# Designs tried in a protein design run: designed miniproteins, single chains, continued (4). Part 106

Each design is a single chain, and the fold is of that chain. pLDDT is the mean over its residues in the fold that is shown.

## One batch from the design tools (miniprotein)

Design m15913
Fold by ESMFold2-Fast:
Structure m15913 (fold): chain A 55 residues (1-55)
Amino acid sequence: MTIKGAKESEANITKNSDEYAAKSTPKQAEKALKIRDDGLKALAAARAAAEARAA
């Protein structure tokens, strides 16, 4: 994954999670936000790996 690709994926995850949270009950929104946080954490790790590869 490129650094640019990782940034785009991060934006998509945030956007999709926000849309789902807005349309969901509070409990479902909390679950969706946790999935987003887990996804962003994994994406940050992939971005760090791509950055190390680019060095």
Scores: mean pLDDT 72

Design m15914
Fold by ESMFold2-Fast:
Structure m15914 (fold): chain A 60 residues (1-60)
Amino acid sequence: AFTFTVSFASAALAEALAAKLRAEHPDVDVSVDGTTVTITTTSSPERAIALSLQAIGESL
């Protein structure tokens, strides 16, 4: 399993991304703690990297 954590400017942005990731990538485990989103995937390092980049892009 591959786990990545991304921090956002606000909890609302973190929840918005988490909802989007859960809808678009239902095979991925997404958890939110305040402004922090933790993304876990079991499939591949490439998918984990892509999801992390998507999360970082949404935080900017």
Scores: mean pLDDT 73

Design m15915
Fold by ESMFold2-Fast:
Structure m15915 (fold): chain A 76 residues (1-76)
Amino acid sequence: MSKEELDAEVDLALATMQAAVIRKIMEERGVLTPEEAEELIKAYEDAIKYAQKLGDEKTVEWFRKELEEVRKELEA
C-alpha cells in the first residue's frame, strides 16, 4: 500500500465516522442545526471523493445514495 492509498483510507474512515456521528444526532433529535447539516453533507462528499480514489465503487454508490436521501430530508 502506498502512502497516498493509506492517506485516502484514513481520510475515508474519518469522513465515514463523522457522517455516522452526525447522522446519529439527526436520528436522536429529529433535526440538525444548519452547521451540523453542512458538516454531514461535507462528510459524505469527502467519503465519496476518497472512496473514488481507492476504486471502491460499492462505497461510492452507498455514500451517493445516503447523500441524496439526506439532501431530500434537509430540504423538507
Scores: mean pLDDT 81

Design m15916
Fold by ESMFold2-Fast:
Structure m15916 (fold): chain A 74 residues (1-74)
Amino acid sequence: TLALLRELAARLAALGVPRDVIRDVLDALLDSPTPEAAQAAAEAILRAAGVPEDVIRRASALVRETAARIQAAA
């Protein structure tokens, strides 16, 4: 849902993730068939963008949680 995506974007911004990288992560989440795929795609995008590993761990966990919540809300 849009509300879950906005919440995720706000949390990623609070972790210091740049806005352009956040957009790529949200796009990857929506294109991912599973929460696991969404987390893996987010990790790859964040790592390629030079985001620190501790931030990647927190951000990718939030992406997985958000993807699972979107799937459950069907």
Scores: mean pLDDT 86

Design m15917
Fold by ESMFold2-Fast:
Structure m15917 (fold): chain A 56 residues (1-56)
Amino acid sequence: SAAEYAQLLAEGERLAEEYLAVEAQIRAGDLSKLPELEALRERLRELQARLDELRG
C-alpha cells in the first residue's frame, strides 16, 4: 500500500541518519559503536527487502 510504502521510506530516512551519526562516532575513534553500526546496516538491509517486495 502507498501508506505502508511511505512509512517504510520514513523509517529508512531515520535509520540512515542514525547510521551516519554512529559512523561519525566510529571515525572519531569510538570503536565500541561497531556492533551498533552493524545492527543498523542489517536493519537497513531488511527495510530495503521490504520495499522491494512492495514494488512488485
Scores: mean pLDDT 84

Design m15918
Fold by ESMFold2-Fast:
Structure m15918 (fold): chain A 112 residues (1-112)
Amino acid sequence: NREEARKLYEKGEVAYAKGDLEKAIEYYEKAIELDPNFYQAWLNLGKALYEQGDYEKAVEYYEKAIELDPNYAEAWANLAKALKALGDEEKAKEYLAKALELAPYLPEALGV
């Protein structure tokens, strides 16, 4: 099932790169159904939802990614970005600091 989840995740990445957010979400959701511990798939599902403007769901899925891997700096940075979009400036600042501790270069790369 992990191999199948990885194939679905890769199809999701291809769809996301093409801007097909609906298809990307479908593939990432199928990947997490097969492997719920696939923290990269949770992150990318959140990123696709963020691009659709669903910041509340993006936050939920970024939180799942960090629950599975608390050292996943990209998840912390994207969580901060989504919280800022929702107007939660204090939590955004806190989680951005966490991302910077884990990977100092990452917030600049993500525009956070």
Scores: mean pLDDT 86

Design m15919
Fold by ESMFold2-Fast:
Structure m15919 (fold): chain A 58 residues (1-58)
Amino acid sequence: MAKLIKTDPDGTVYESEIEEKEAEEMIKEAESKGYKVEKDGNKTIITAPTGEVYEIIF
């Protein structure tokens, strides 16, 4: 499973675990929508235009 850390625009942090396939789908969806996607080793950081930041750790 992958770890998902979501940070809202107000700075509130939520942590959860998701299936690796769900994590991969989130990354593909973000890329298809033109969101900022950064990769650093086993961590992927997605920044939504609305200010939410999603960190995915495999």
Scores: mean pLDDT 83

Design m15920
Fold by ESMFold2-Fast:
Structure m15920 (fold): chain A 57 residues (1-57)
Amino acid sequence: MTVEELLEKAREALAAGDYERAFQIRDEAMATLSPEEREKFVREFDRLLAQARARDA
């Protein structure tokens, strides 16, 4: 999967409130992506996670 595909899946999981699935997707990304792609993934994932937490607060 590309970084974009993994981010799409993470966004959908977080939008559904499924934090467990979102973190499973993150773990897959950390295992499969290059260091450069990993940096891009984490930056956007952290943004999506913050938005999800703000929605739930």
Scores: mean pLDDT 82

Design m15921
Fold by ESMFold2-Fast:
Structure m15921 (fold): chain A 71 residues (1-71)
Amino acid sequence: MIPQSIADKLGIPMSKIEQVLEELRRNPEGISLGLLSSSLPISYGNTQRILEELERHGIVTRDDRGVYRLA
């Protein structure tokens, strides 16, 4: 379960964070920031902020190619 505190800290609705997580679940081999932002009604900058915060909490990982996946 994703803490509401992440949404509150970012000033982004939990529903948008859940959309990012759902897209990561659909792409278990990993997905780039660019592909993620183009697949969702979320700006590139907000998608990046969500991914960075989720990475800080150990919910997602980023590889050396900049590809994100669920931890």
Scores: mean pLDDT 80

Design m15922
Fold by ESMFold2-Fast:
Structure m15922 (fold): chain A 72 residues (1-72)
Amino acid sequence: MSVAELVKEAIKKLGLTYEQAGKILGVSAQTIKDYVEGKKKPTPEQLRKLAEIADNSGYPELAEKLREAAEK
């Protein structure tokens, strides 16, 4: 799974809009769209923040994949 695909799945499963995801990660909604389209890569810190939210939302497997992507 690509980082872009993983971020897209995370946003979809967590029920976040691009604006909400952007606010959480400290970026614009356009930057989130660029992440989802593979035009830009999220920082390791942003991937870890998404992992924390996924874990707290009952998606531990998704959280593990996001943390793994942050270490690459």
Scores: mean pLDDT 83

Design m15923
Fold by ESMFold2-Fast:
Structure m15923 (fold): chain A 56 residues (1-56)
Amino acid sequence: SAAVERGKELIEEALKKGLSVSEAGRYASEQLIKEGYSVDEADGATVAGLLELGVG
């Protein structure tokens, strides 16, 4: 989904900046909410993104 792909981009960007996996996940969820996703959609997309990147 578009939310999962966006979540992956946000996670990768956060990790490149030196954030931990936990911090990257929180950052991705918060940013997805700011971009108009619901809390449930943002959290689900973040979890899926972490799994697809193999870092969750």
Scores: mean pLDDT 85

Design m15925
Fold by ESMFold2-Fast:
Structure m15925 (fold): chain A 80 residues (1-80)
Amino acid sequence: MELEKIDWKKLAADLYLAIGNLLMKRGDYEGAVEAYEKAIELDPDNVEAHRNLADAYEKLGQTEKAEEWRRKADEVERRR
């Protein structure tokens, strides 16, 4: 079995999600947006990254983008 082989793409997406979460805690919302965007690029079905990206945009006062990404998060979550 190859279950000891790390899926580097999914691992990288998860690491970018974790980086985004750290940046959110630090109040670096622009950095959080960038990290979450990279997580979504690597794993487009990552609903958590979409949800957190929307929250980061809301913290930046970009409410229209926050609503757009929140809607996308709900869509991804409903699909799977």
Scores: mean pLDDT 81

Design m15926
Fold by ESMFold2-Fast:
Parts: sequence; structure tokens; C-alpha cells
Structure m15926 (fold): chain A 63 residues (1-63)
Amino acid sequence: GSAEEGREAMREAVELARAGKGEEANRLGTLGVIHLAEGGASQEEIDALVAEVRAALKEAGLA
């Protein structure tokens, strides 16, 4: 996948987490990380986007 596909997947994972869809958010977040890594995104960018998904899950009571 591309880094842009990964960024889109991570944005959607945050929205799914906020909607209370924890399993879907985790699946899409994992796919997003794979796309970001394949697309050459930095580890710093990947870690920041993962932290956003985790924060959204925690705020929704799912983490």
C-alpha cells in the first residue's frame, strides 16, 4: 500500500473508535500501519497516528 492509503485508514480508524467500533478500529488501524510502513512513512509518523487511534479508543472506553 501507499503512505496516503495508510493515512486514510488511520483517519477512518480514529472515527470508528469514536463511534464505539473498537474491533473495526483496531483492524483498520493495523492495516493503516502496514500501508504506512510499505509507503515509506517514518516510524515517528506511524507512532503518532497509532497514538491518535489509541487515544480515541481510550476516550470511548474501549482501551
Scores: mean pLDDT 85

Design m15927
Fold by ESMFold2-Fast:
Parts: C-alpha cells; structure tokens; sequence
Structure m15927 (fold): chain A 64 residues (1-64)
C-alpha cells in the first residue's frame, strides 16, 4: 500500500534514520519485499525505534 509505504518512511525519518534508509524501507513496503522488511524490523528493534518496529510488523503481516 502506498499509504503504508509513506507512513513507514515518515516514521523512519522521525526516529532518526537517514533519508536514504527511510526511502529504502518505504520501497520495501511498496514492493512487498519480505526479506528487506524483516531486515528493517531487526534493525529498528536493535536501534530502539519502537514505533517504526511496530509499523514494520504490521507491514509484514499485510504482505504475508
């Protein structure tokens, strides 16, 4: 979903990710790239980005 991709990108930016990393996560949502989404979730959890992690969990459930 474009709306979900935009929301993930905006949350990544708000929680301190670079514009490039945030765009990459938005693209992963848009493309249904489960490998990229799971890697992003792991990174968000390791960095303590709780809001982004929760949104990535939602995105993964929608793609699966």
Amino acid sequence: SEALAQEVRDLALAEGMSERAAQGMGDAVRNGDLVALRNGLKEARELGMERLAAKLEEAIRQVE
Scores: mean pLDDT 84

Design m15928
Fold by ESMFold2-Fast:
Structure m15928 (fold): chain A 75 residues (1-75)
Amino acid sequence: HMEEAEKLKAEADKLWREAMQAYAQGNFDKARELFRKAAELYEKSAELYEKNGDTVKAKGFRGNALAFRKFAEHL
C-alpha cells in the first residue's frame, strides 16, 4: 500500500527535523533517540516500496537510515 509508505516517509522526515533541532539545542540524548526513530521509519517505508517494486527508492531510504544510525552512534 503506497499511501502507507508515503506516510511513514513523512513521519521520518518530521522526526529528522526534530532531531536536528534537538542537536542544535545541545540535547544530544534526545537527538540520538529521534535519529534512531527516523531511521526505523525510513527502513519500514523502504520495505513497502521494495514490495511494490520500487527498488531504487527502497535502496535510497535504507541508505538514509544507515547514515542516521551512524550519526546517532557518534553523538
Scores: mean pLDDT 86

Design m15929
Fold by ESMFold2-Fast:
Structure m15929 (fold): chain A 119 residues (1-119)
Amino acid sequence: SQLTLEELISKVKSELSEEFTPEELNDLSEALQKETLDGSETLLLLKALQKIKNSEIKVELAKIILSKTFVDEEVERKALVFLASSDDSEIVNLVLQYLESKELSPETKTLVLKALGRK
């Protein structure tokens, strides 16, 4: 929240420079600047989140992902289940806040709560 989007993109690209190709880093930068995420863009951002070791950068990336609009409920569900399965308690708390602020289908809510309950 204290980082600009440009600063966050720069830090994420730096963290992932050895794990991701230049093309993947460009696609990731473009996805982070979009208002709406499709399935491939969402998967790329979640893959990036999994590879980031710096907890502060990881949490800020999770905040940006959850601030986006997903193209459909299946993409949103997959993102929420992945984030709910995180070992980072702050990311888990962000998912809980999302569940409280968003009207989700019973199916999506059940799958997310199951992912949370595995901790």
Scores: mean pLDDT 86

Design m15930
Fold by ESMFold2-Fast:
Structure m15930 (fold): chain A 94 residues (1-94)
Amino acid sequence: SNADKQVAELEKLSGELKKRAIERVKELTKDMPEEVQKLAIDTAEALLDYFTKLAIDYIRSHPDADLEKLKAELERQADNAVEFGIGVAEVEAS
């Protein structure tokens, strides 16, 4: 179905966003203890996985939805996930 193709595109984008998010979190927390860096990475990954699940669930129930707009929203949430992960690391480091 068209929804299966859209889901595959969201899964591919999610993988790319997760890789970029992990690299960004590692760079921004490089001077923190290893356990704190891991907490930041795990937090960002968990949020990205959650948002990806919501996006996939949405497209499966709304296969006529604007996929490009949904992809843009997922990218925006990926940036927010990175910021929240770093925020959690800063709290843990204090």
Scores: mean pLDDT 89

Design m15931
Fold by ESMFold2-Fast:
Formats: structure tokens, C-alpha cells, sequence
Structure m15931 (fold): chain A 80 residues (1-80)
């Protein structure tokens, strides 16, 4: 998640291969987030990502970046 925000700031959209690698690691990241963040922190992160998605769409960000933010939102929704 922090890495997705960094990619947004650096304007480095991930490749399709990097997306697939992230999907394979997603269950481990999900478990780590569930263990390290309380529910209120997860809800706050979800709100931040939803605002970032709206901004990315408005600014015409690359499709790959939009897709990554959408994946992060879905991952967080599963934790809530």
C-alpha cells in the first residue's frame, strides 16, 4: 500500500508482470495489514485510497496506476 502511494508520487506505473507478482503476494500483505493495523486505521487508509483514485481519474493518470489503486481498495475492503 505504501509502495502504491510511492509509485503514484514517483509516476512509475507498474508493469503487468509487477501487477501479477503483487497479486501473488497480496494474501501475505493482507495478513500483515490485518495484524498491524486496527480497523479504524484500515478505514482511514481506504478513504485515502478512494480519494487518490478520484484524483488519478480526474488528472488522467495512466490506466495501470488506476488499476493498482483499485486493487489496493479491493484488498482493504476484504480486510474490513
Amino acid sequence: LKRLLELRAERQPPSEEEIKEAEEKAPLILQELKDNLDREELEKLLEELERELERAREEGAPESLIEQIELAIEVLKELL
Scores: mean pLDDT 67

Design m15932
Fold by ESMFold2-Fast:
Structure m15932 (fold): chain A 55 residues (1-55)
Amino acid sequence: SRLELRILLYETMLGSERTLLERLEANPHADPAMIAEIRATIERLEAEIAELRAR
């Protein structure tokens, strides 16, 4: 269904963003603004997935 595909897409994006965040947090020269932006993106994706799973 469209809903299942949309959840899968958001979960895939969330996984990629989490991996990127881990790499940036491990880098002492990483841009703090970029880290903040990725954290905001992760929170938004988690909220969207929760909304979609809530029926």
Scores: mean pLDDT 87

Design m15933
Fold by ESMFold2-Fast:
Structure m15933 (fold): chain A 55 residues (1-55)
Amino acid sequence: ALSAEQAGAIARALAELGMSATQARSLSPEELRRTAELVAEKAGVSVEDALKYLG
């Protein structure tokens, strides 16, 4: 489960990338994975945690 801090960090990273959670969730699986990698790097969380927020 994601902590509130992890979820907040992921949301901020998405906003910095110019993307809403709804837009990210509409991406193809390949694009979603790439976005999750970028979000994880910016937010300081694992790719798995970024994918949990986006799924």
Scores: mean pLDDT 81

Design m15934
Fold by ESMFold2-Fast:
Structure m15934 (fold): chain A 97 residues (1-97)
Amino acid sequence: DIERKIVLAAYLKELAKLIENMSVEEIREFLEHAIENSSEEMREVAREALKMVEEGASPKEVAKFLEERAKELLKELKEKEGLDEEDVEKILEEAAA
């Protein structure tokens, strides 16, 4: 559970950087694909982001949403589980392999 949430948070952080430089159409296509092909937790985030795009949100606003979601998730994990930033980085390195 913890590792899955850490991986999701890191993924959202990197995705936010990518989305910042995408067009609205590219973001929509990406989010639709994520809804079909991702984990349940990522699908929920993707649905929320897609609704923002449908409501006229800019790429920067969508990127900020994803970044804030990632920060919130990491903060909760650090506060509730006592994980430091080195612990998070270690789990991410292992999960990316």
Scores: mean pLDDT 77

Design m15935
Fold by ESMFold2-Fast:
Structure m15935 (fold): chain A 58 residues (1-58)
Amino acid sequence: SEEVAEIAKISAEDGLEAGASGETILKKIRENAKEAGYSEEEIEAALKAAEEVIKEKE
């Protein structure tokens, strides 16, 4: 969970630097985490971490 959350935060920062919307970033994180085989609980934790980063920078 901690590792997935940290990766999600980095992905959110990279997405914001690239000019992506928060909605697009969260969608990409969910898709990538599912493809990597993370559980739904870990995906939800990662999305919450990413969402906090996005809100802090808005």
Scores: mean pLDDT 79

Design m15936
Fold by ESMFold2-Fast:
Structure m15936 (fold): chain A 66 residues (1-66)
Amino acid sequence: SEEQKRLALLKALEVAREKAMKDWPKVLEVLRKNLDKSVEEIGAAIKEVAPEAADEIYKVLKEALK
């Protein structure tokens, strides 16, 4: 749902803020492009642009997109 997608973006932003991520704009672009795909596919795409935060973002996406 749109509400779950919004929650997923907010939770990913919280992780980016906590980790002081420099590449958040790249992660945000990947999320916007891929939020209709499986969490596994989104996680793989994030790992390509921000491997240092991919596991934490994957975890919050999995919970939000259930």
Scores: mean pLDDT 77

Design m15937
Fold by ESMFold2-Fast:
Structure m15937 (fold): chain A 62 residues (1-62)
Amino acid sequence: SKIEEEIKKVEKEAKKKLEELRKKYEELEKKNASSEELKKIKEEAEKVLEETYKKIEELLKK
């Protein structure tokens, strides 16, 4: 199914973005960054997840 292939691509893109954010979070923790800076990375990760779910939902609706 073409929809399944498109969902797979969306998942791969999300995974790459989340891995980059995880690395940034780890670097910030090692540098004793503020709670506010760490929150910002978490919020970015949440947005990636929300956008990913919306894209998948739109593909399924098609």
Scores: mean pLDDT 83

Design m15938
Fold by ESMFold2-Fast:
Parts: sequence; C-alpha cells; structure tokens
Structure m15938 (fold): chain A 59 residues (1-59)
Amino acid sequence: MTPEELKRAIETSLIAQGVPEEEARRMAEEATEGVEKGEVPEDASELSKRLAKVVRNGL
C-alpha cells in the first residue's frame, strides 16, 4: 500500500464514522507521516480504528 492510498483509506473511514472532513484529513496526514518514518506499521485498518476511537473520546 502506498502512503497516498493509506492516507485516503484512513480519511474515508473517518468520514464514514462521522468525523468532519477537515479533521479526518489532518488525522490521516499525521498517521501517514508516522508510517513514512517507520514509527508506525502500515496498517490502515488498525490506524483507522485507533483514530476513530480518539475522535469519539474527544467528542
């Protein structure tokens, strides 16, 4: 999976969960940066779940 595909997958998943487009885009961008640096595994499903959980707790 390319970083661009990962970013798009995370963004789409967050929007589907009711996250505003601006927040979803920012979160997907941050997660993709982590993967690029090798700090976070390239795991779109796991990243999407973790980000959605953070947003739900922040609401």
Scores: mean pLDDT 68

Design m15939
Fold by ESMFold2-Fast:
Structure m15939 (fold): chain A 110 residues (1-110)
Amino acid sequence: DIAGEIAELMKKVLAGEMSQEEARELLLLIISTEKDPEVKEALLKDLERLIERNVDLVAMVRQLLEFWAEHNRFPTVTLAEAGLRAGLISQEDLDRVREIEAKRRELENL
């Protein structure tokens, strides 16, 4: 259950208990929810660049989660489901993400 694994790591970052290694694991899990292989490869290369530059991955993950929750902009349904399980968003917010995803799929089939 990838959404469950992501939710537990989200809870750790919110509690201030996350290590840099766990932040890297969370980012890899987030990237794994991307369905476009070209976008996924680009995100993996970006993550490698951030690691090489010694970027604070815990701070970055926290900022991403805060942004996604505040603006209801979780990039995938799986991430929004993890956000709900971590207490970051409501069921109504998750339902909106699902509606946007369904409309996106309809547009891709036109």
Scores: mean pLDDT 84

Design m15940
Fold by ESMFold2-Fast:
Structure m15940 (fold): chain A 71 residues (1-71)
Amino acid sequence: SAAELAERIGVLALSRHNDEEIAALAGEIAKLGSEDPEVIELLKRALEALRAGDTETARELVREALKLAKK
């Protein structure tokens, strides 16, 4: 689910991660076609922030995605 992916991205932001782990999560987001497009966009932006090394922005985007996904 989108909420599970948001939680996984949040954990990744607090730990060591690599491009393969980020790519795997991007693939899982692509399978969320039935979810709210705003949640999908927030998750994609969070992964891009992680790829850029901006863990604080990634965590903020994850928090926002979780608020919407739990609705």
Scores: mean pLDDT 75

Design m15941
Fold by ESMFold2-Fast:
Structure m15941 (fold): chain A 70 residues (1-70)
Amino acid sequence: MPELSPEELGERVKKLLLKAGASEEEAEEAGREVEAAARELDARGLSHKKPAVETGIVLRGVGDLLEREL
């Protein structure tokens, strides 16, 4: 079984952003984006490959997206 489900990845990102001082709306949006990206990887049959690396890539993607929005 993968280390983290898409829902768990989204929740983890949301909690990290809230701890970093993001608003609830920003944290929820980022969490949903991460969950959607993880679900797409899962649907493509890639989520079971290197789950820790997939988690890191998704988190980096969210960070990059937030940096561009600023």
Scores: mean pLDDT 64

Design m15942
Fold by ESMFold2-Fast:
Structure m15942 (fold): chain A 65 residues (1-65)
Amino acid sequence: GVAEALARIALGLALIALGKKLVEEGRKLLEEGEKTNDKELLLRGIALILDGIGLIFLGELLINA
């Protein structure tokens, strides 16, 4: 029904928003890690970017279902 479609779209939009925030945070950690030669920051930045991309993809799948 309409309620289920709206809930699915709302969840998808929330996942896309969270994913975009994780990608941005990961990019900031990569930049900081590059400037400081901090391996832990680089790895953490990569992990956040990958997680963010996954959430964006999942959110888009939910909206298009």
Scores: mean pLDDT 89

Design m15943
Fold by ESMFold2-Fast:
Structure m15943 (fold): chain A 60 residues (1-60)
Amino acid sequence: MSVREELRRAIREFRDELVRLGQEEQARTVEDDLTRWLAEETDETRLREVIEGLRVALEL
């Protein structure tokens, strides 16, 4: 899987967790914002940093 596909998966997992916590509106906003950012971001280091941040957030 590419870094971009890994990030898309991490975004979906983070969205699903927010929905589970009752934050459905926030989940959609975050998914939308991150998906738009991903479409324009070409730096793989930045993409990996966001993946790691989302994974850490899910463990909190």
Scores: mean pLDDT 79

Design m15944
Fold by ESMFold2-Fast:
Structure m15944 (fold): chain A 65 residues (1-65)
Amino acid sequence: SAEDRALARELAAYLLGRLGAARLRQMSVDEVREWLRADEEAPERFRNASRAIVSAALRLARATP
């Protein structure tokens, strides 16, 4: 959905700002989900994001120059 794509883009920007592209390229979807659950500063919408949304966010983040 458009809402899921918007959330994936927001999450990609958040992950890039916190971890950086190089680290994200080394992380699995499940490792990112574990990190989000442990991040006390992450908004609930990111912590509750489905595996599909986290996967989409990682693809977007890894494609950023």
Scores: mean pLDDT 84

Design m15945
Fold by ESMFold2-Fast:
Structure m15945 (fold): chain A 70 residues (1-70)
Amino acid sequence: SARKQKLLEEIRKILLEQIEHQANSLSTELKMPQEKVDELKSITEKLVDRRLAAWEGLPVEELEDLLKKL
């Protein structure tokens, strides 16, 4: 449904924003090389996509609850 797709996209956006903030912390606080930060970011983004594919089977109500907890 359109509602389910919208919820999954909102969840994806929030998770990607969290990854971006964590990547910035790895660069600035831990002084990791940018190449390694980009590599970890890519891996983590792929894991988010796989998680969202699994969540496509969830009811709308459960997706709304997940969004509230993010």
Scores: mean pLDDT 84

Design m15946
Fold by ESMFold2-Fast:
Structure m15946 (fold): chain A 81 residues (1-81)
Amino acid sequence: MTPEKVEEVKKFLVDYLKKKGLPVKSDEDLNKIIEQAIKAGVLDAFLKALRLAVEHPELAPEERERLEAEMREYLAKVAAK
């Protein structure tokens, strides 16, 4: 992982939150979500899901649904606080 990849994930997270009508989180909160994804070993999958949700529907619908569900789970944890 690189700092550059972390910033890329933040960028897509902010855009995704805007599209869902959710409040844009602080950098601290976004970093927490990213740290959870790193620890779970799903950072690349999370970034891929964010890109696909925003710009590219290249995955099969079922795969996209799974990645989007993972994304919603992480967002829900932060939003509940």
Scores: mean pLDDT 67

Design m15947
Fold by ESMFold2-Fast:
Structure m15947 (fold): chain A 74 residues (1-74)
Amino acid sequence: MTLEELLEEARRLAEAGGGAEDVRELQRRLARYLAETEGATLLEEAPTEAVAERVEALLARGERVAAAFTTAAP
């Protein structure tokens, strides 16, 4: 499952009437997936410090998407 697919599922769940708990669960899974996948790739190409920073940026990206759902809700 790709980043785009995980974000799309989170969005669909929110629109389909999934609760905040379900959306949060998907965001949590997204963060874990990004940490595992991107962290491994960056470890091969970059020093440990740069890997940590990139993983944190990806996790923050997922959090911003979750915030957007809350802000957009009427």
Scores: mean pLDDT 53

Design m15948
Fold by ESMFold2-Fast:
Structure m15948 (fold): chain A 57 residues (1-57)
Amino acid sequence: GDAAGAAAGAAASRAAIAAGQSPTEKGRVLYDAGLAAGGSPAAAEAGAVRGVIDGLG
């Protein structure tokens, strides 16, 4: 669900920040793009989290 995805994204973001990256910034851009495309906040959030996780792995 969206809550589990958000928690996973947050954990991944912390790990990447420790490695000198900013996946939170990337996730924010993806979230904003999802909203601009007419997506619901829940769908945009899920997509942003997925994009952050995919970018790290």
Scores: mean pLDDT 58

Design m15949
Fold by ESMFold2-Fast:
Structure m15949 (fold): chain A 65 residues (1-65)
Amino acid sequence: SEELKEILREIAEKLRKIGEAVDAGIEAVKKAEKEKGRKLSEEERRKIFTEAFTKAAKELGIKVG
C-alpha cells in the first residue's frame, strides 16, 4: 500500500540522517586524534563523538532525546 511505502520512506530518511550524524562523530574523533598526535582515551572518544553526533543530529533536524 502507499501508506506503507510512505512510512518506509520516512524511516529510510531518518536512518540516512542518523548515519550522517554518526559519520560526523567518527570524523570528529579522527580529527581530534590527528590534532593531538595521539590516540584518545575511551572517555575522550565518547565525549567528542557525542558532542559532534548531537550537533549534526540537531542540524539535520533529528531529535536526540
Scores: mean pLDDT 83

Design m15951
Fold by ESMFold2-Fast:
Structure m15951 (fold): chain A 65 residues (1-65)
Amino acid sequence: MLMHEIAAGMIMMYASVLGVEAEVEERDGKMIVKLRSKDREKLEEAKKAVEKIAKKEGIEVEVEE
């Protein structure tokens, strides 16, 4: 449980620093992070920063413009 909370916090921090909006949801027992920005380059940077944490913790990443 603590690892999922820490991972969510890190994801939110990375998104915030990059100017990308992030929402954390739980669906059907899976943690999903939605990244949203009108700036595609910032979205790609946030996705790259988040992918390592997401892969390790079994978190699904979705991107929206």
Scores: mean pLDDT 74

